# Designs tried in a protein design run: designed miniproteins, single chains. Part 56

Each design is a single chain, and the fold is of that chain. pLDDT is the mean over its residues in the fold that is shown.

## One batch from the design tools (miniprotein)

Design m1932
Fold by ESMFold2-Fast:
Structure m1932 (fold): chain A 74 residues (1-74)
Amino acid sequence: MDVEAAGSAVGVLLSQRDRVSDEALRRALRESLIFLGASEEDAQELADLAVQLGKTHSREEAVQIVKEKARQLN
C-alpha cells in the first residue's frame, strides 16, 4: 500500500465526516484502503483509527497519525 495515497484518501474522506455517519465513513475508508492495496485486516484497522482520530484531532493530525500506522503495517 502506498502510504501517501492512503493519507490522501483519509484526508478527503475525513473532510466529509460531518455529512456522513461513522459507519458510512468507516466503510468508505476501508473500501478505499483495500483499493489502494491494503489487506482487509489492515484496511479495517486503519479505517477504525481514522474515524476515532477524526473525533479528537484535526484532519491534518489524523492524516499524519494514520500515515505513521500505515508505515508500520507495510
Scores: mean pLDDT 85

Design m1933
Fold by ESMFold2-Fast:
Structure m1933 (fold): chain A 63 residues (1-63)
Amino acid sequence: MEEIKKASEESLKLLKEMEEYIKNNDLSKEEIRELVTRAVAESLRLIGDAIQKELEEERRKKR
């Protein structure tokens, strides 16, 4: 649960930082699309990794 919470918070922070970066720079529409795509992919990866770690820790507690 803590790993998933941390990953969710990190994903939200990443998205907010991306939004701030877009606002502070004159980016093309294609550059914005690429940044959004990468940020979403990274967020999904972080959450997926956190779920896998949480499941592994739960299995270790049951011996």
Scores: mean pLDDT 77

Design m1934
Fold by ESMFold2-Fast:
Structure m1934 (fold): chain A 86 residues (1-86)
Amino acid sequence: SMAEEEARFKELLRAAAEKEGISLTDEELEEILRRLREAGEEALELARRAAEAVVTENEEERKRMEEEIEERLRRERERRARERAA
């Protein structure tokens, strides 16, 4: 449905903006979407692709951050085990 497609696009734009350090409200996102619609289908497609490229990079960074947290927890567990064994 158009509502589901619009919701997905809003989340994509929000995620891309957060990657650039910008926090957007739902009202601001709706205003951006209205302007893009006025500019035409080509502008909407371009904006969507640009946002997807930004989000893809953000997803890799999130994955790396999760792995780093897991490694830190593992190192702390090993350190505690060594202290108890000593």
Scores: mean pLDDT 73

Design m1935
Fold by ESMFold2-Fast:
Structure m1935 (fold): chain A 69 residues (1-69)
Amino acid sequence: KKLVIVADYVPRDSPNAKEEIARAREDVERLAKKLKELGYEAQPVVGTADDATVARARELREKAEKLIE
């Protein structure tokens, strides 16, 4: 089985980091659940990161969403 990592990070300097992390967690867990229903192994990851890491994680998440669509 192919492992798909579904990551969503919040900028380290965000004033609402706790709320944004909670929302990101819900989003990646929902996506991971759909991927598992399609037969993929999916690992949800959330946290704070620098802007470059946030942008890269977003690109990888868009690619993972294409596996559902």
Scores: mean pLDDT 76

Design m1936
Fold by ESMFold2-Fast:
Structure m1936 (fold): chain A 93 residues (1-93)
Amino acid sequence: MKVSPEGLELEVEVALQIIKASIAKKTGDSELLTESVKELSRLAIKSLESEDEYARRVVVEAAKLILEELTKSSDEKVKEAAEESLKEIKEAE
């Protein structure tokens, strides 16, 4: 699978949000975690709109995996944001 510069940039941005979400979860920062969920949703939708097959197949799945994990959060606000994000991604597919 060929990866474009756009696909690589989207992968880096998603990876940074995953790191941010992991830190927020560890520190109990609900606001930071919710912000990361919103950014992951935005980046996943942008990746779906990309002409890069890698972005559409790999980068989107990476974002979805983390959002699916966050639907199991004990923080209701984070859980709802993650569930809504996954629904938006599915509707964009």
Scores: mean pLDDT 81

Design m1937
Fold by ESMFold2-Fast:
Structure m1937 (fold): chain A 91 residues (1-91)
Amino acid sequence: NMLKKGVKAIDVVKKILEQHGINKPVTEVDSDSDPSIVPFSGVKVYVEINGKKKLYGKVYLIGEPEDDLIDLLKDPRVVKIEAYDQKVAVK
């Protein structure tokens, strides 16, 4: 887990958006719905293409994720952002 203990992915994403003046909806999702997710917290970014939502990109919340996330969010078609915590729960 690259996030500090007790830090949620959705809170990290909201803070990045606030710092860059981006007012787009962010929801928390369960990573168990996507078996391709690596064992890191991350963000899924969706665009709307002619009325349908399509996965545009994924950014893992490791190292320096801010620039990668902001580059995806510059696309005016972005309509949805989903934040997820790492799949493997440590009790």
Scores: mean pLDDT 71

Design m1938
Fold by ESMFold2-Fast:
Structure m1938 (fold): chain A 68 residues (1-68)
Amino acid sequence: MDEVQRLRDQGLEHLYAAEDYIERGDLETARKHLAKAREYAEKLRELGDFEGAEEILKQVEKLEEQLK
């Protein structure tokens, strides 16, 4: 397993946590997890994994829409 796979796994983990916290109504904790998922997507982009970064960012944007 390389750095790219680690960052993908971490980004997805924060996305799943954010979804769970949104369903529970803990919007502040959900926002923190979305911010971390975004950070992992940016790191993926810097390593050239644009596909992994885009997938995470699409999910972040979808979940942020639910927090409006």
Scores: mean pLDDT 84

Design m1939
Fold by ESMFold2-Fast:
Structure m1939 (fold): chain A 73 residues (1-73)
Amino acid sequence: DASEKAKNVVKLTNKAIELAEKKDYESARKLLEEAVKKGELDAADLRAIATVFASQGLDELAKIAEEVAKELE
């Protein structure tokens, strides 16, 4: 359960980075929103992902992840 969630967070993080490399931020946002809808990510997961994106200089992705997290609260 927790292990599967951690693995899924890594997969979603990597997919969002791939989309950002193409400057496809709309698809990256939809990916994160869909993961939330499926129960694959919660607000804490999204904030952790946003921190990872920010640490890598992926500021637009960090902003998207934080916005999606805020919408859950």
Scores: mean pLDDT 80

Design m1940
Fold by ESMFold2-Fast:
Structure m1940 (fold): chain A 75 residues (1-75)
Amino acid sequence: MEEKLEKIKKLYEEAKRLADELSARMTPSQAQAFANKFVGYVLRAIGDIEEGNYDEAIKTLEELIKDLRAEMASL
């Protein structure tokens, strides 16, 4: 359990770093769309964590990071 929580923490910190970099490079319209997407992923991961479903939370955060990297490549 602790190892999965540590992985979730590291994935969240990575996603936050990518989000901070992206928001600095985006137009206001892009930033709004990005913020809505980011919040959706984070809320889903929080729900999974609250239910003790750490593997699903990990998958959700990995998909978020993948999506953030794709957004960065398109900017």
Scores: mean pLDDT 80

Design m1941
Fold by ESMFold2-Fast:
Structure m1941 (fold): chain A 75 residues (1-75)
Amino acid sequence: MKAVKVDLEALKEHAISLGMSEEQANELVEALSRRAGRLTDAEIAALAKRLGVDPAVVRAVRDRMEAIIAEGEAA
């Protein structure tokens, strides 16, 4: 598995701007980084329930990370 450089602090700030706390944003970004952004809808729902956030927010942060990873893989 090749490491793609993702600015995890920028993703955390994005999650916070969508209404997440700093701790919720940190846990979300860590979970996404472990999965390389590739979470199923069921995994997103489970993570959102665990964090106490709207699943739409989790999807928005995931989609941004997936876009960054896809661009890194294409380069």
Scores: mean pLDDT 73

Design m1942
Fold by ESMFold2-Fast:
Structure m1942 (fold): chain A 80 residues (1-80)
Amino acid sequence: MEELLEKLREAITEALVLAGLPEEEARELAEAFVKAVAALPGITEKKLEALYYYVLAQKYELEGDLEKAKKYLELAKKLY
């Protein structure tokens, strides 16, 4: 669980930086978002993993790597 939350935080931070946010602000927002998600009733490890793959898909889309974006989006959909 903690390892997956840390991976999610890192992926969100990278995606936000790619979207144009300063790194420090991106890290703060990613941390707040991950804490909020972890506090949601009914959150499971599977749902966190799906969210992680979805965030990776968005990150790769922002980088212009559409093939990787599609691959991770498919992985996220399989875990819903």
Scores: mean pLDDT 81

Design m1943
Fold by ESMFold2-Fast:
Structure m1943 (fold): chain A 61 residues (1-61)
Amino acid sequence: SELRENLLAFRHSPDPAVQRAVDELLEAAEKVINAKSPEETEKYQREVRDAAARVLALAEA
């Protein structure tokens, strides 16, 4: 997806906080896809929202 490709490009940023935030977002997204229960899906969806908010905050700085 275009969003995933753009997020992967941010991993080449020299800012380690940006790299970490993108890694956390991608990891959380993979956990959602591989979730085996509704409870796990809800937990990992929250992790995705939190990580996405961090990426957006760093991108706007």
Scores: mean pLDDT 75

Design m1944
Fold by ESMFold2-Fast:
Structure m1944 (fold): chain A 101 residues (1-101)
Amino acid sequence: SLEEKLEELHELINKKLSEVVENLNDKEKFEKAFKELVLTLSEYLLLTPDEQERQMIIDRLKELSETISNKKLAEALKKAAELLEKVLKSGKPLKEEDIVI
């Protein structure tokens, strides 16, 4: 079901965010984890049926980027929000080649 898929994606987002945080000092692993996080967020966003809820996802990422003390993580979350805004405007999923850190 859609509800089950959204729950699975939500759990995967939490896992991928943890992997980004864990790999802040490993360039290759950080870039891979970040791309996987953004791709999962993009899928979650596009499967979310309510447009206001889609915007809230982006707004929460922006808020988190402003409150986090780690500059590299804050910049990554800000970049994720910018990429998701492009997804909202286009209605098309991101590809791995579209994600540059």
Scores: mean pLDDT 84

Design m1945
Fold by ESMFold2-Fast:
Structure m1945 (fold): chain A 104 residues (1-104)
Amino acid sequence: SKLTEVLNEIAEEVYNLLKELGIEVGLSLEEFKKLSQSDQRHVILSLLLYLVSESKNLTKEQQEKIKNLIQSILDKLLSVLSEDDPFVKAVQAILKELEDIIKS
């Protein structure tokens, strides 16, 4: 599935940033790739929410890296999903929460 390919690409970018930031998660990238498409969406949202929560304790440069990641994710999702898709809307909401933290 084209969406599964995009979700796997998104996961690779998320896991690369988690490693760069020294943030440990219980699910590996290889375990993620074995999940159903629905479970992959759930995990991506959970990881992004966790990154945004952790961002308040990070530097401004690290917060901007998370913002750039979420913007990249939105661009990739919009290549395969509509702007009205609930998953796209959820990622947009997470981005807005991060923008509020950066502004503070």
Scores: mean pLDDT 89

Design m1946
Fold by ESMFold2-Fast:
Structure m1946 (fold): chain A 91 residues (1-91)
Amino acid sequence: SLKEEFKKMSPLEKKKKILEVLDATMDAIRAGDADAVERNIKELEAMGRKKLARFLRERIPEIADDVVQGVAMLALAVEKTVVKREIEKLK
């Protein structure tokens, strides 16, 4: 289970895994792949990013809309910046 495997990871490994899923979510949005977006949202939720996961899930039905896609991509870029700052603090 991703949830149990994630719980056993080091703090640094956890943050790197979150970045990987954020990047995969951004790629799925750019591809217009709603099923891939939903799978990645479930992984973000399992990794404790529940507020971001809820925000993105509410936008899946309209993810092909340019404005909705732009808002989702901005939210992911902000979260990616936060996670990168958390990694820098683990040095």
Scores: mean pLDDT 84

Design m1947
Fold by ESMFold2-Fast:
Structure m1947 (fold): chain A 92 residues (1-92)
Amino acid sequence: MERYRKLAAEASAAYEAGDLEKALELAKEVVDLLAESFAPYVPAEVVERFRELGHAAIEAYFAGDEARAAELDAEAVELFRREALPGVRAGL
């Protein structure tokens, strides 16, 4: 929890400072931390696909393509629920 809060605070601070490039990279790091948190419980290909979708969604959002960002985010959430969540539940 603390690592996520720290990154979220740093991303917010970068955004408020107008450093959109840093805010984008910090947002991608949040996705990476989330993927790392369930990586021990699921196949590596699922972890990689989740990171790809999450990064693409963030990139689309910062590019102003909100519709594409929402589509990619929904796909990442569906992948997590279908292929990652059962392994996480079994591992906890």
Scores: mean pLDDT 77

Design m1948
Fold by ESMFold2-Fast:
Structure m1948 (fold): chain A 61 residues (1-61)
Amino acid sequence: MEIYTREVDGVYDVGITDGVVAGSGSGATEEEALAKAKADFERNKRVLEETLARAAELLAQ
């Protein structure tokens, strides 16, 4: 996993990626931006896993 953080004019941007799934978040603090990025990453990972499972089921029919 790779995590990057940057700050511009008091706004923090955080990105997280494992090379397949990514998540990002912005906030007034680094902690807020990181929390949002983690939530976005977990959501995107879940959607991908569910989509792949559904595709496999449909292809088996």
Scores: mean pLDDT 80

Design m1949
Fold by ESMFold2-Fast:
Structure m1949 (fold): chain A 112 residues (1-112)
Amino acid sequence: NIYNTLSTYPKEIIAFALELVKEGFIKSQEDLLLFLEKLNESTSPNVTYCINPENPKEICFPFLKNENGEYGTTENCNGPCISLDKLEELKVKTLNTKKTKEELIKEILKLL
């Protein structure tokens, strides 16, 4: 049961995952679970992204599928990429959410 699995994660992690779902970076329940497992291997969302070596104003998510359905690697720092400004917008939305963890999980599952 995916709801029970998602309920084990901290609210801040679920809120950030919801923003990535809304932006279209997480497109399936399987991709969501893989992303959360990688994030749970660390105490910080910063371990789920790396600085784009071709553009230091962007970060990339190597554990999320690109438009071709391929995963990147941390060594190459590839995957879907966003600007640092966009990352900051998503972090602000995560920190300022007034939704409960239950409401966040229900919204994620409605979108996936």
Scores: mean pLDDT 76

Design m1950
Fold by ESMFold2-Fast:
Structure m1950 (fold): chain A 71 residues (1-71)
Amino acid sequence: DPNVEKAIAAVQAALASTDPAERRENVRLAVIYATKAGKTEAVKHLIEAMRALAAGEDPTPHLQAALEALK
């Protein structure tokens, strides 16, 4: 499923980046692809990751949960 693969790649890119703008962009892309793939549980975790980033908090646990939900 190309949308699942793209969502996973975006989550992994967000996990690997330390730049806040790159992290936000990759979470945004992950939401788009996870939504297209119908991965509603992953989308919930990605929204929590976006909230954490907006609050200046570590999104890592939410990104890891999203990655688990995408498999």
Scores: mean pLDDT 88

Design m1951
Fold by ESMFold2-Fast:
Structure m1951 (fold): chain A 80 residues (1-80)
Amino acid sequence: SMAENEEQAERAKELGKKYSEKVAEAAREGVEKGIAEMDKAMAELNQLARESSPEVGKAIAEAAADVLKTGKEAIAEALK
């Protein structure tokens, strides 16, 4: 249903935010930890996208892009 898709899309956004926070925190502990958490987050989001409708899949893909961007920025900052 439309309401179910909206609920799943919002859950994907919240999940993306939580993964971004975990990746950024791990990157502050060390570059390798940041990369490992980013890889884990991306694998879990890609799996969720494969199991989702096309509309929810778009929201998950946006969440994954946000995690990747945040992770890359946090890792780059940790390298300074």
Scores: mean pLDDT 81

Design m1952
Fold by ESMFold2-Fast:
Structure m1952 (fold): chain A 75 residues (1-75)
Amino acid sequence: SSKKYKEKAVQIYYDKILKLTIDVLKLNEKEKKEVEKKAEEGLKTISDEEIEDRYERMESRKEDPDYKEIKKELE
């Protein structure tokens, strides 16, 4: 897959995990903002190798409903 496809897939997956984490942990507005900011800056500054690694981790969970939904959104 192209780098752009993997970046998009990782971004969507990370966003879904972030939303689930916020909901499960019942984070307040301040905690939510800090986690969202850290996630955005992290993805913006990570290396191509880290994006590849995160994409491979996502692929390893291919049987997860969240993974299947993300793949469908990318099509």
Scores: mean pLDDT 68

Design m1953
Fold by ESMFold2-Fast:
Order: structure tokens, then sequence, then C-alpha cells
Structure m1953 (fold): chain A 68 residues (1-68)
């Protein structure tokens, strides 16, 4: 699924570009939680899943900015 590919790309980008090990681990844990939540909520539409993923990515962006 395109959503699973986007999550995998986000994980690979975090590994490649985020040098803060603690922040990288937090991002990995959050992405795993998102995948699990999508699995636990199979009745959600693709649009609802995308909206949730966008919110999570925005939260991660804020965490990156706060640690600067």
Amino acid sequence: SSIEQMIEMAREDAERYISDEELRELIFERLEEVLKWFEENPSWSTQEKMDYLVQVLLEMQRLLEERR
C-alpha cells in the first residue's frame, strides 16, 4: 500500500538524515505505533489514514524544531 511505502520512506529518511540517536528512536517508535494503529483500524478509509499520517509527520517536524 502507498501508506506503508510512505512510512518506510520516512523511516529510511530518519535513519539517513537525523543524527540525534534519541530523536531517531522516538521517530521509529512513533512510525511503528502508526502502522499498528492502521492494522487495528482496518475500517478506516485511505483518506482518514493519510490524514492521521500527516498529523504524525507534523508532530515529528515540531519535535525536530524544538531540539534545535
Scores: mean pLDDT 76

Design m1954
Fold by ESMFold2-Fast:
Structure m1954 (fold): chain A 66 residues (1-66)
Amino acid sequence: SKIDRIQQLIQQNQADIELLREKIKELEKSAPNDLRSQLLIGLYRIAIGSSEFVVERLQEKLRELE
């Protein structure tokens, strides 16, 4: 159903957010002063924000369908 598809997309995006947060933690622990690591952390933070935005929009659509 449409609801099932939206729920799957929410779960996928939430899993991606968790993975990116773990990658940030690893970079902060292993190479806190490395410029490349700082740039990667910045990119991962942007990616997290984009995925969080998608989750919020999908959750709004679920509320409209219920």
Scores: mean pLDDT 86

Design m1955
Fold by ESMFold2-Fast:
Structure m1955 (fold): chain A 94 residues (1-94)
Amino acid sequence: AELGQKIDSLVVRVEILDLRLESHGLTSQAEEALKLAEKAREALKNGDIVKAAQYTREAAHIARDGLLQAGDEVTAKEAEDIEEKSREILEQAQ
């Protein structure tokens, strides 16, 4: 439950970053990140903490890359934090 709650919080943060990607016109990256966030929620619903963390990390990585390309360094640091926390959960779950 604790790891699942942490992942759920990170997925919410990814969904917020998705809106920021859209504001930069990064529609493709926004759609890909949101799709991965949806997969993370489904994995979480099925109790698959490892897959949920993997999808969340991938979504954050895509968001970080897009935000850095757009010059949004402040929001890119938020994406980096999500990616790092997802990696930590993945290590704990394995």
Scores: mean pLDDT 87

Design m1956
Fold by ESMFold2-Fast:
Parts: structure tokens; C-alpha cells; sequence
Structure m1956 (fold): chain A 68 residues (1-68)
């Protein structure tokens, strides 16, 4: 599913992140199956604004998967 593919990217982002970004990714991943796709995209777009480098790229890749 789109959520399963996006989750793989978010798990990689989580491993490369720390602090608030890591905690926010953990919360998103925990609730991914019960969160509507449009809400997930909005949450990830907000989180992307706080991120940089590889973590930001992985979040952007997850958004692209969910927008299919």
C-alpha cells in the first residue's frame, strides 16, 4: 500500500533524525494506519519545514508516495 511504502521512508528518516523531529516521526509512524492520507501529507509538509539534508529528502519522498 501507499502507507507501507511511505512508512519505509519515514522509518529511515527517523533513524537519521534526533530530538523533536525524531519524536514527531515516531508519532506519525505509530498512527499511520489510522490517519487519513490528506492529514498525513499535511503533517509531513509541516515537519519538512523543520528538517534538513537527508531527513528532509526522505520526508519529501514519503509525501510523493502518498500523493500517488
Amino acid sequence: SLKEEAKKKLEEAKKKSSGQIKKNLEDIIKNIDTTPIDVLILSLKKLKEYSSGEVKKLIEEAIKILEK
Scores: mean pLDDT 85

Design m1957
Fold by ESMFold2-Fast:
Structure m1957 (fold): chain A 72 residues (1-72)
Amino acid sequence: SAMQQQFDNVVKANQIAADAYQQLLAAPSQEEQDKILDQAYKQITSLVGPEFAQKLVTSVQHAVADSQARAA
C-alpha cells in the first residue's frame, strides 16, 4: 500500500540522517562535511521530499553543532 511505502521511505530517511550524523562527527574537514550533507539531503529528498529532508538535515546539523560545542 502507499502508506506502507511512505512508512518505509520515512524509516530509510531517518537511517540516512543517523548515518550522516555519525559521519559528520568523524569528518576531518569542512569540505568533507559539506559532501556528507549534500549526499544525505539528495538521498532523503528522493525518499520523503524536500521539505521533510530540509527538516531532517537541519536537525542533524543542530545535533552535530551541539555535540561539538560540548566537546570543545
Scores: mean pLDDT 84

Design m1958
Fold by ESMFold2-Fast:
Structure m1958 (fold): chain A 75 residues (1-75)
Amino acid sequence: ETVTLTYTGELEAGDIVSFDGPDGWTALPKVEAISDGKELPVAVSITKTTPTATTASAAMLESGKATITFYFEKN
């Protein structure tokens, strides 16, 4: 099973948006950043916080008002 978490805001190049996954869920290396209908490039990082929990992070490579979508899969 997969769930999504979204963030919408005005972001600058170099800003990092992150979500802490709940226990029993793993962040997927799939992150979408959309600004005005166009996909923005982001650098994705996934950090294991416990054996059963991960944090997903997206570093913005371009500035803009963006909606960022993170994907998590149940363990």
Scores: mean pLDDT 79

Design m1959
Fold by ESMFold2-Fast:
Structure m1959 (fold): chain A 76 residues (1-76)
Amino acid sequence: SRREELVERAREVARRAAELEYGPEKAEELAEQTEARVRAGLEKAEATLSPEELQEYLEGLEKTIEEDERLVEAME
């Protein structure tokens, strides 16, 4: 699903960014923290937003992830 894809992408970009700064052990910890925060945000959005607002939220989240992915690619 789109939600699961966004969570996985957010986790992976956070892991990659953290690995560049801290190494693989701490990268996994920070990736797990990012996954938890993104999942919590999505759950809250689904519970509180209209379908139209939820679509905007998902688009904004995807744009943020895409920007973070580009930044990490530039650092590698």
Scores: mean pLDDT 85

Design m1960
Fold by ESMFold2-Fast:
Structure m1960 (fold): chain A 100 residues (1-100)
Amino acid sequence: MTPEELLKEAELTLENARRLLEELRERIRSGELPSVEEAVGLVLRAMGEEINGRLLIKQAKENKEATEEQLKKIIELGEEAARVGREAKELGLELLRRAA
C-alpha cells in the first residue's frame, strides 16, 4: 500500500468510527433499544474500528516510503480512530446491557 493509499484508508477508518459513535449516541439518547443480536453486532463493529486504527498505526510505522509528515498524519488518524472505536464499544456494551 502506498503512503497516499494508507492516508486515505486512515481518513475513511476515522470517518466510519465517528459515524458509528454518533449512531450509538443517538440510540442511547432516544432510548430505542436494539435486539440483543443487533447490540452484539454494534459491539463487534466498534471493536473492528478500534483494531483497524491500531493496524493503521502499525502499517504506517512499517512503511518505508512515507514522508515524516505523512507518517505523523496517518498515526494521528489511527490513534483517533482507535480512541473513537473504544468509546463506541463502551456505548455498544451499554446498549447490550440494556437490551439483555
Scores: mean pLDDT 86

Design m1961
Fold by ESMFold2-Fast:
Structure m1961 (fold): chain A 95 residues (1-95)
Amino acid sequence: SSATEKADSVIDYMLGMGLPHVAVLSLFDIAAKLYEQGKYEEALEVFKHGFERLLDEETTKEALERFEKILKLPKEKAREGLDELAEELMSRILS
């Protein structure tokens, strides 16, 4: 999909710069925007596809489950949850 191509482009660029952890924020933005548009399946697929390139399969599965759960929260809590998850995933990529 176009969104998957955009995710791959961002990941490739950040990998080339030695900054793969920075791709986390862009992946969250792409997936969250799709989810807000009602494109739920595509949002979760883009998230999974992107993070499978940056993290192991188990961590990606956990992150996906947490991401989906956070998006169902009220706006203020969703924002805080996304910020916390992004920081954790960036840290794991750097480990």
Scores: mean pLDDT 83

Design m1962
Fold by ESMFold2-Fast:
Structure m1962 (fold): chain A 77 residues (1-77)
Amino acid sequence: MKEVEERIEEAIKRLEEIKAELEKLGFPQSTIDGIDQDIKDLRYIKENGSLEEKKAALKHLEGLIKKIEEEIAKKKA
């Protein structure tokens, strides 16, 4: 249980870092706003979600972070 909450905190921190990278690279505001919304959704689930919802959100976020990192790498190339 602590493990899931700690992973959510780590994921939020990672998204914040990704958001900063995207902004530095001059990505559109719509992309930045999307990441900001994901961070807000995670915080909401952390405060109000069940353990099941927290686990589902973490799995979704891990996939999302992978996709965003791939997209950043592609646009840098």
Scores: mean pLDDT 77

Design m1963
Fold by ESMFold2-Fast:
Structure m1963 (fold): chain A 80 residues (1-80)
Amino acid sequence: SEAVREGVERALQAVLAAVEAHRADPERALAILDQGIAEVDAALAAPRPAELSPEEYEALRAALAEARARLEARKAEVEA
């Protein structure tokens, strides 16, 4: 489950770094955030991969839900 959480955190940090790189362009920053949120939503809607145990899948879903909340919070900051 640690590898799953680390994978989600790395992906989240990559999106947030891209947002920060475009901090002077709110429209571009919002587009990056909207794409990140859409990708998290697609992952949450996907069925459990056969390679993941139920415990690993719950860890993945929890990490994705937290990532989504952090992206939404960053989006609210850019919109303010």
Scores: mean pLDDT 86

Design m1964
Fold by ESMFold2-Fast:
Structure m1964 (fold): chain A 97 residues (1-97)
Amino acid sequence: SVEERIEELRRRMEARLPDAEATLAELRARAAALREELDLPASLPDGLALSLLLLRELGKEAIRRAIEEVKRAVENKEFEDMEAVEAFLRAAEKLLE
């Protein structure tokens, strides 16, 4: 799924960073700030919040592609947690504004 691909990209980024634990703590703090900025639900998994942070850094073109791919995956019924997916899509669309 697109969600799994975004999570894989996040994990690859973590694996390449020196002092990954300190970097993860900083990324989680930035993700918490993003949750407040975008009014994200507490039910949104941390992995998806970190994925939104990564997409923000990659830029608007990456965000648009992620939205399109997630919407296609929704049509194909590839997601188990539709509430989390809908929250992710709403937040990603806010990042385009």
Scores: mean pLDDT 73

Design m1965
Fold by ESMFold2-Fast:
Structure m1965 (fold): chain A 93 residues (1-93)
Amino acid sequence: REAALEQLRAAIEAGDWDALFAPATPLLMKGDREAVRLLVDAIVAEDPENAEIYLKSIITFLKNLGFYKGAEVLLEEARERGLDVSKMEEILK
């Protein structure tokens, strides 16, 4: 877990969006709230106008693989940041 979190932080700090998904994916599948917060904050900082689109895509991916816990945590963290989660909630119904 700590190694994956360190790799995720390093990828975010480097701006390497391709590299961050490998360490992020297993943490998101488990609903790791610290990893979800890091990812949501990074997406909002990088592209605030399209953040909701990226997060919707990630929630759809997690749901399709059966990782509902990860999808729920991501939805909660997005909601706490004031993002419109209406479309994301529809995916989890």
Scores: mean pLDDT 74

Design m1966
Fold by ESMFold2-Fast:
Structure m1966 (fold): chain A 66 residues (1-66)
Amino acid sequence: SLEEEVRQLIDWIETGFDVEFSEEEKDAYIARAKELISQGVSREQALTEVGGDISVEALRKKRERE
């Protein structure tokens, strides 16, 4: 469930920014979301924080490409 929600969030951000994340990067974001929840962060807040991280990296990738 959480893994699927994080993957869907990545897919949405990839489409919006016209960028691609590697499977290793996707796995790292999923691990980050799981870590936040294990620390008592709500699912909604964990997805918000990870979504922010993904968006920042997506913007960086978009600006660096030719």
Scores: mean pLDDT 85

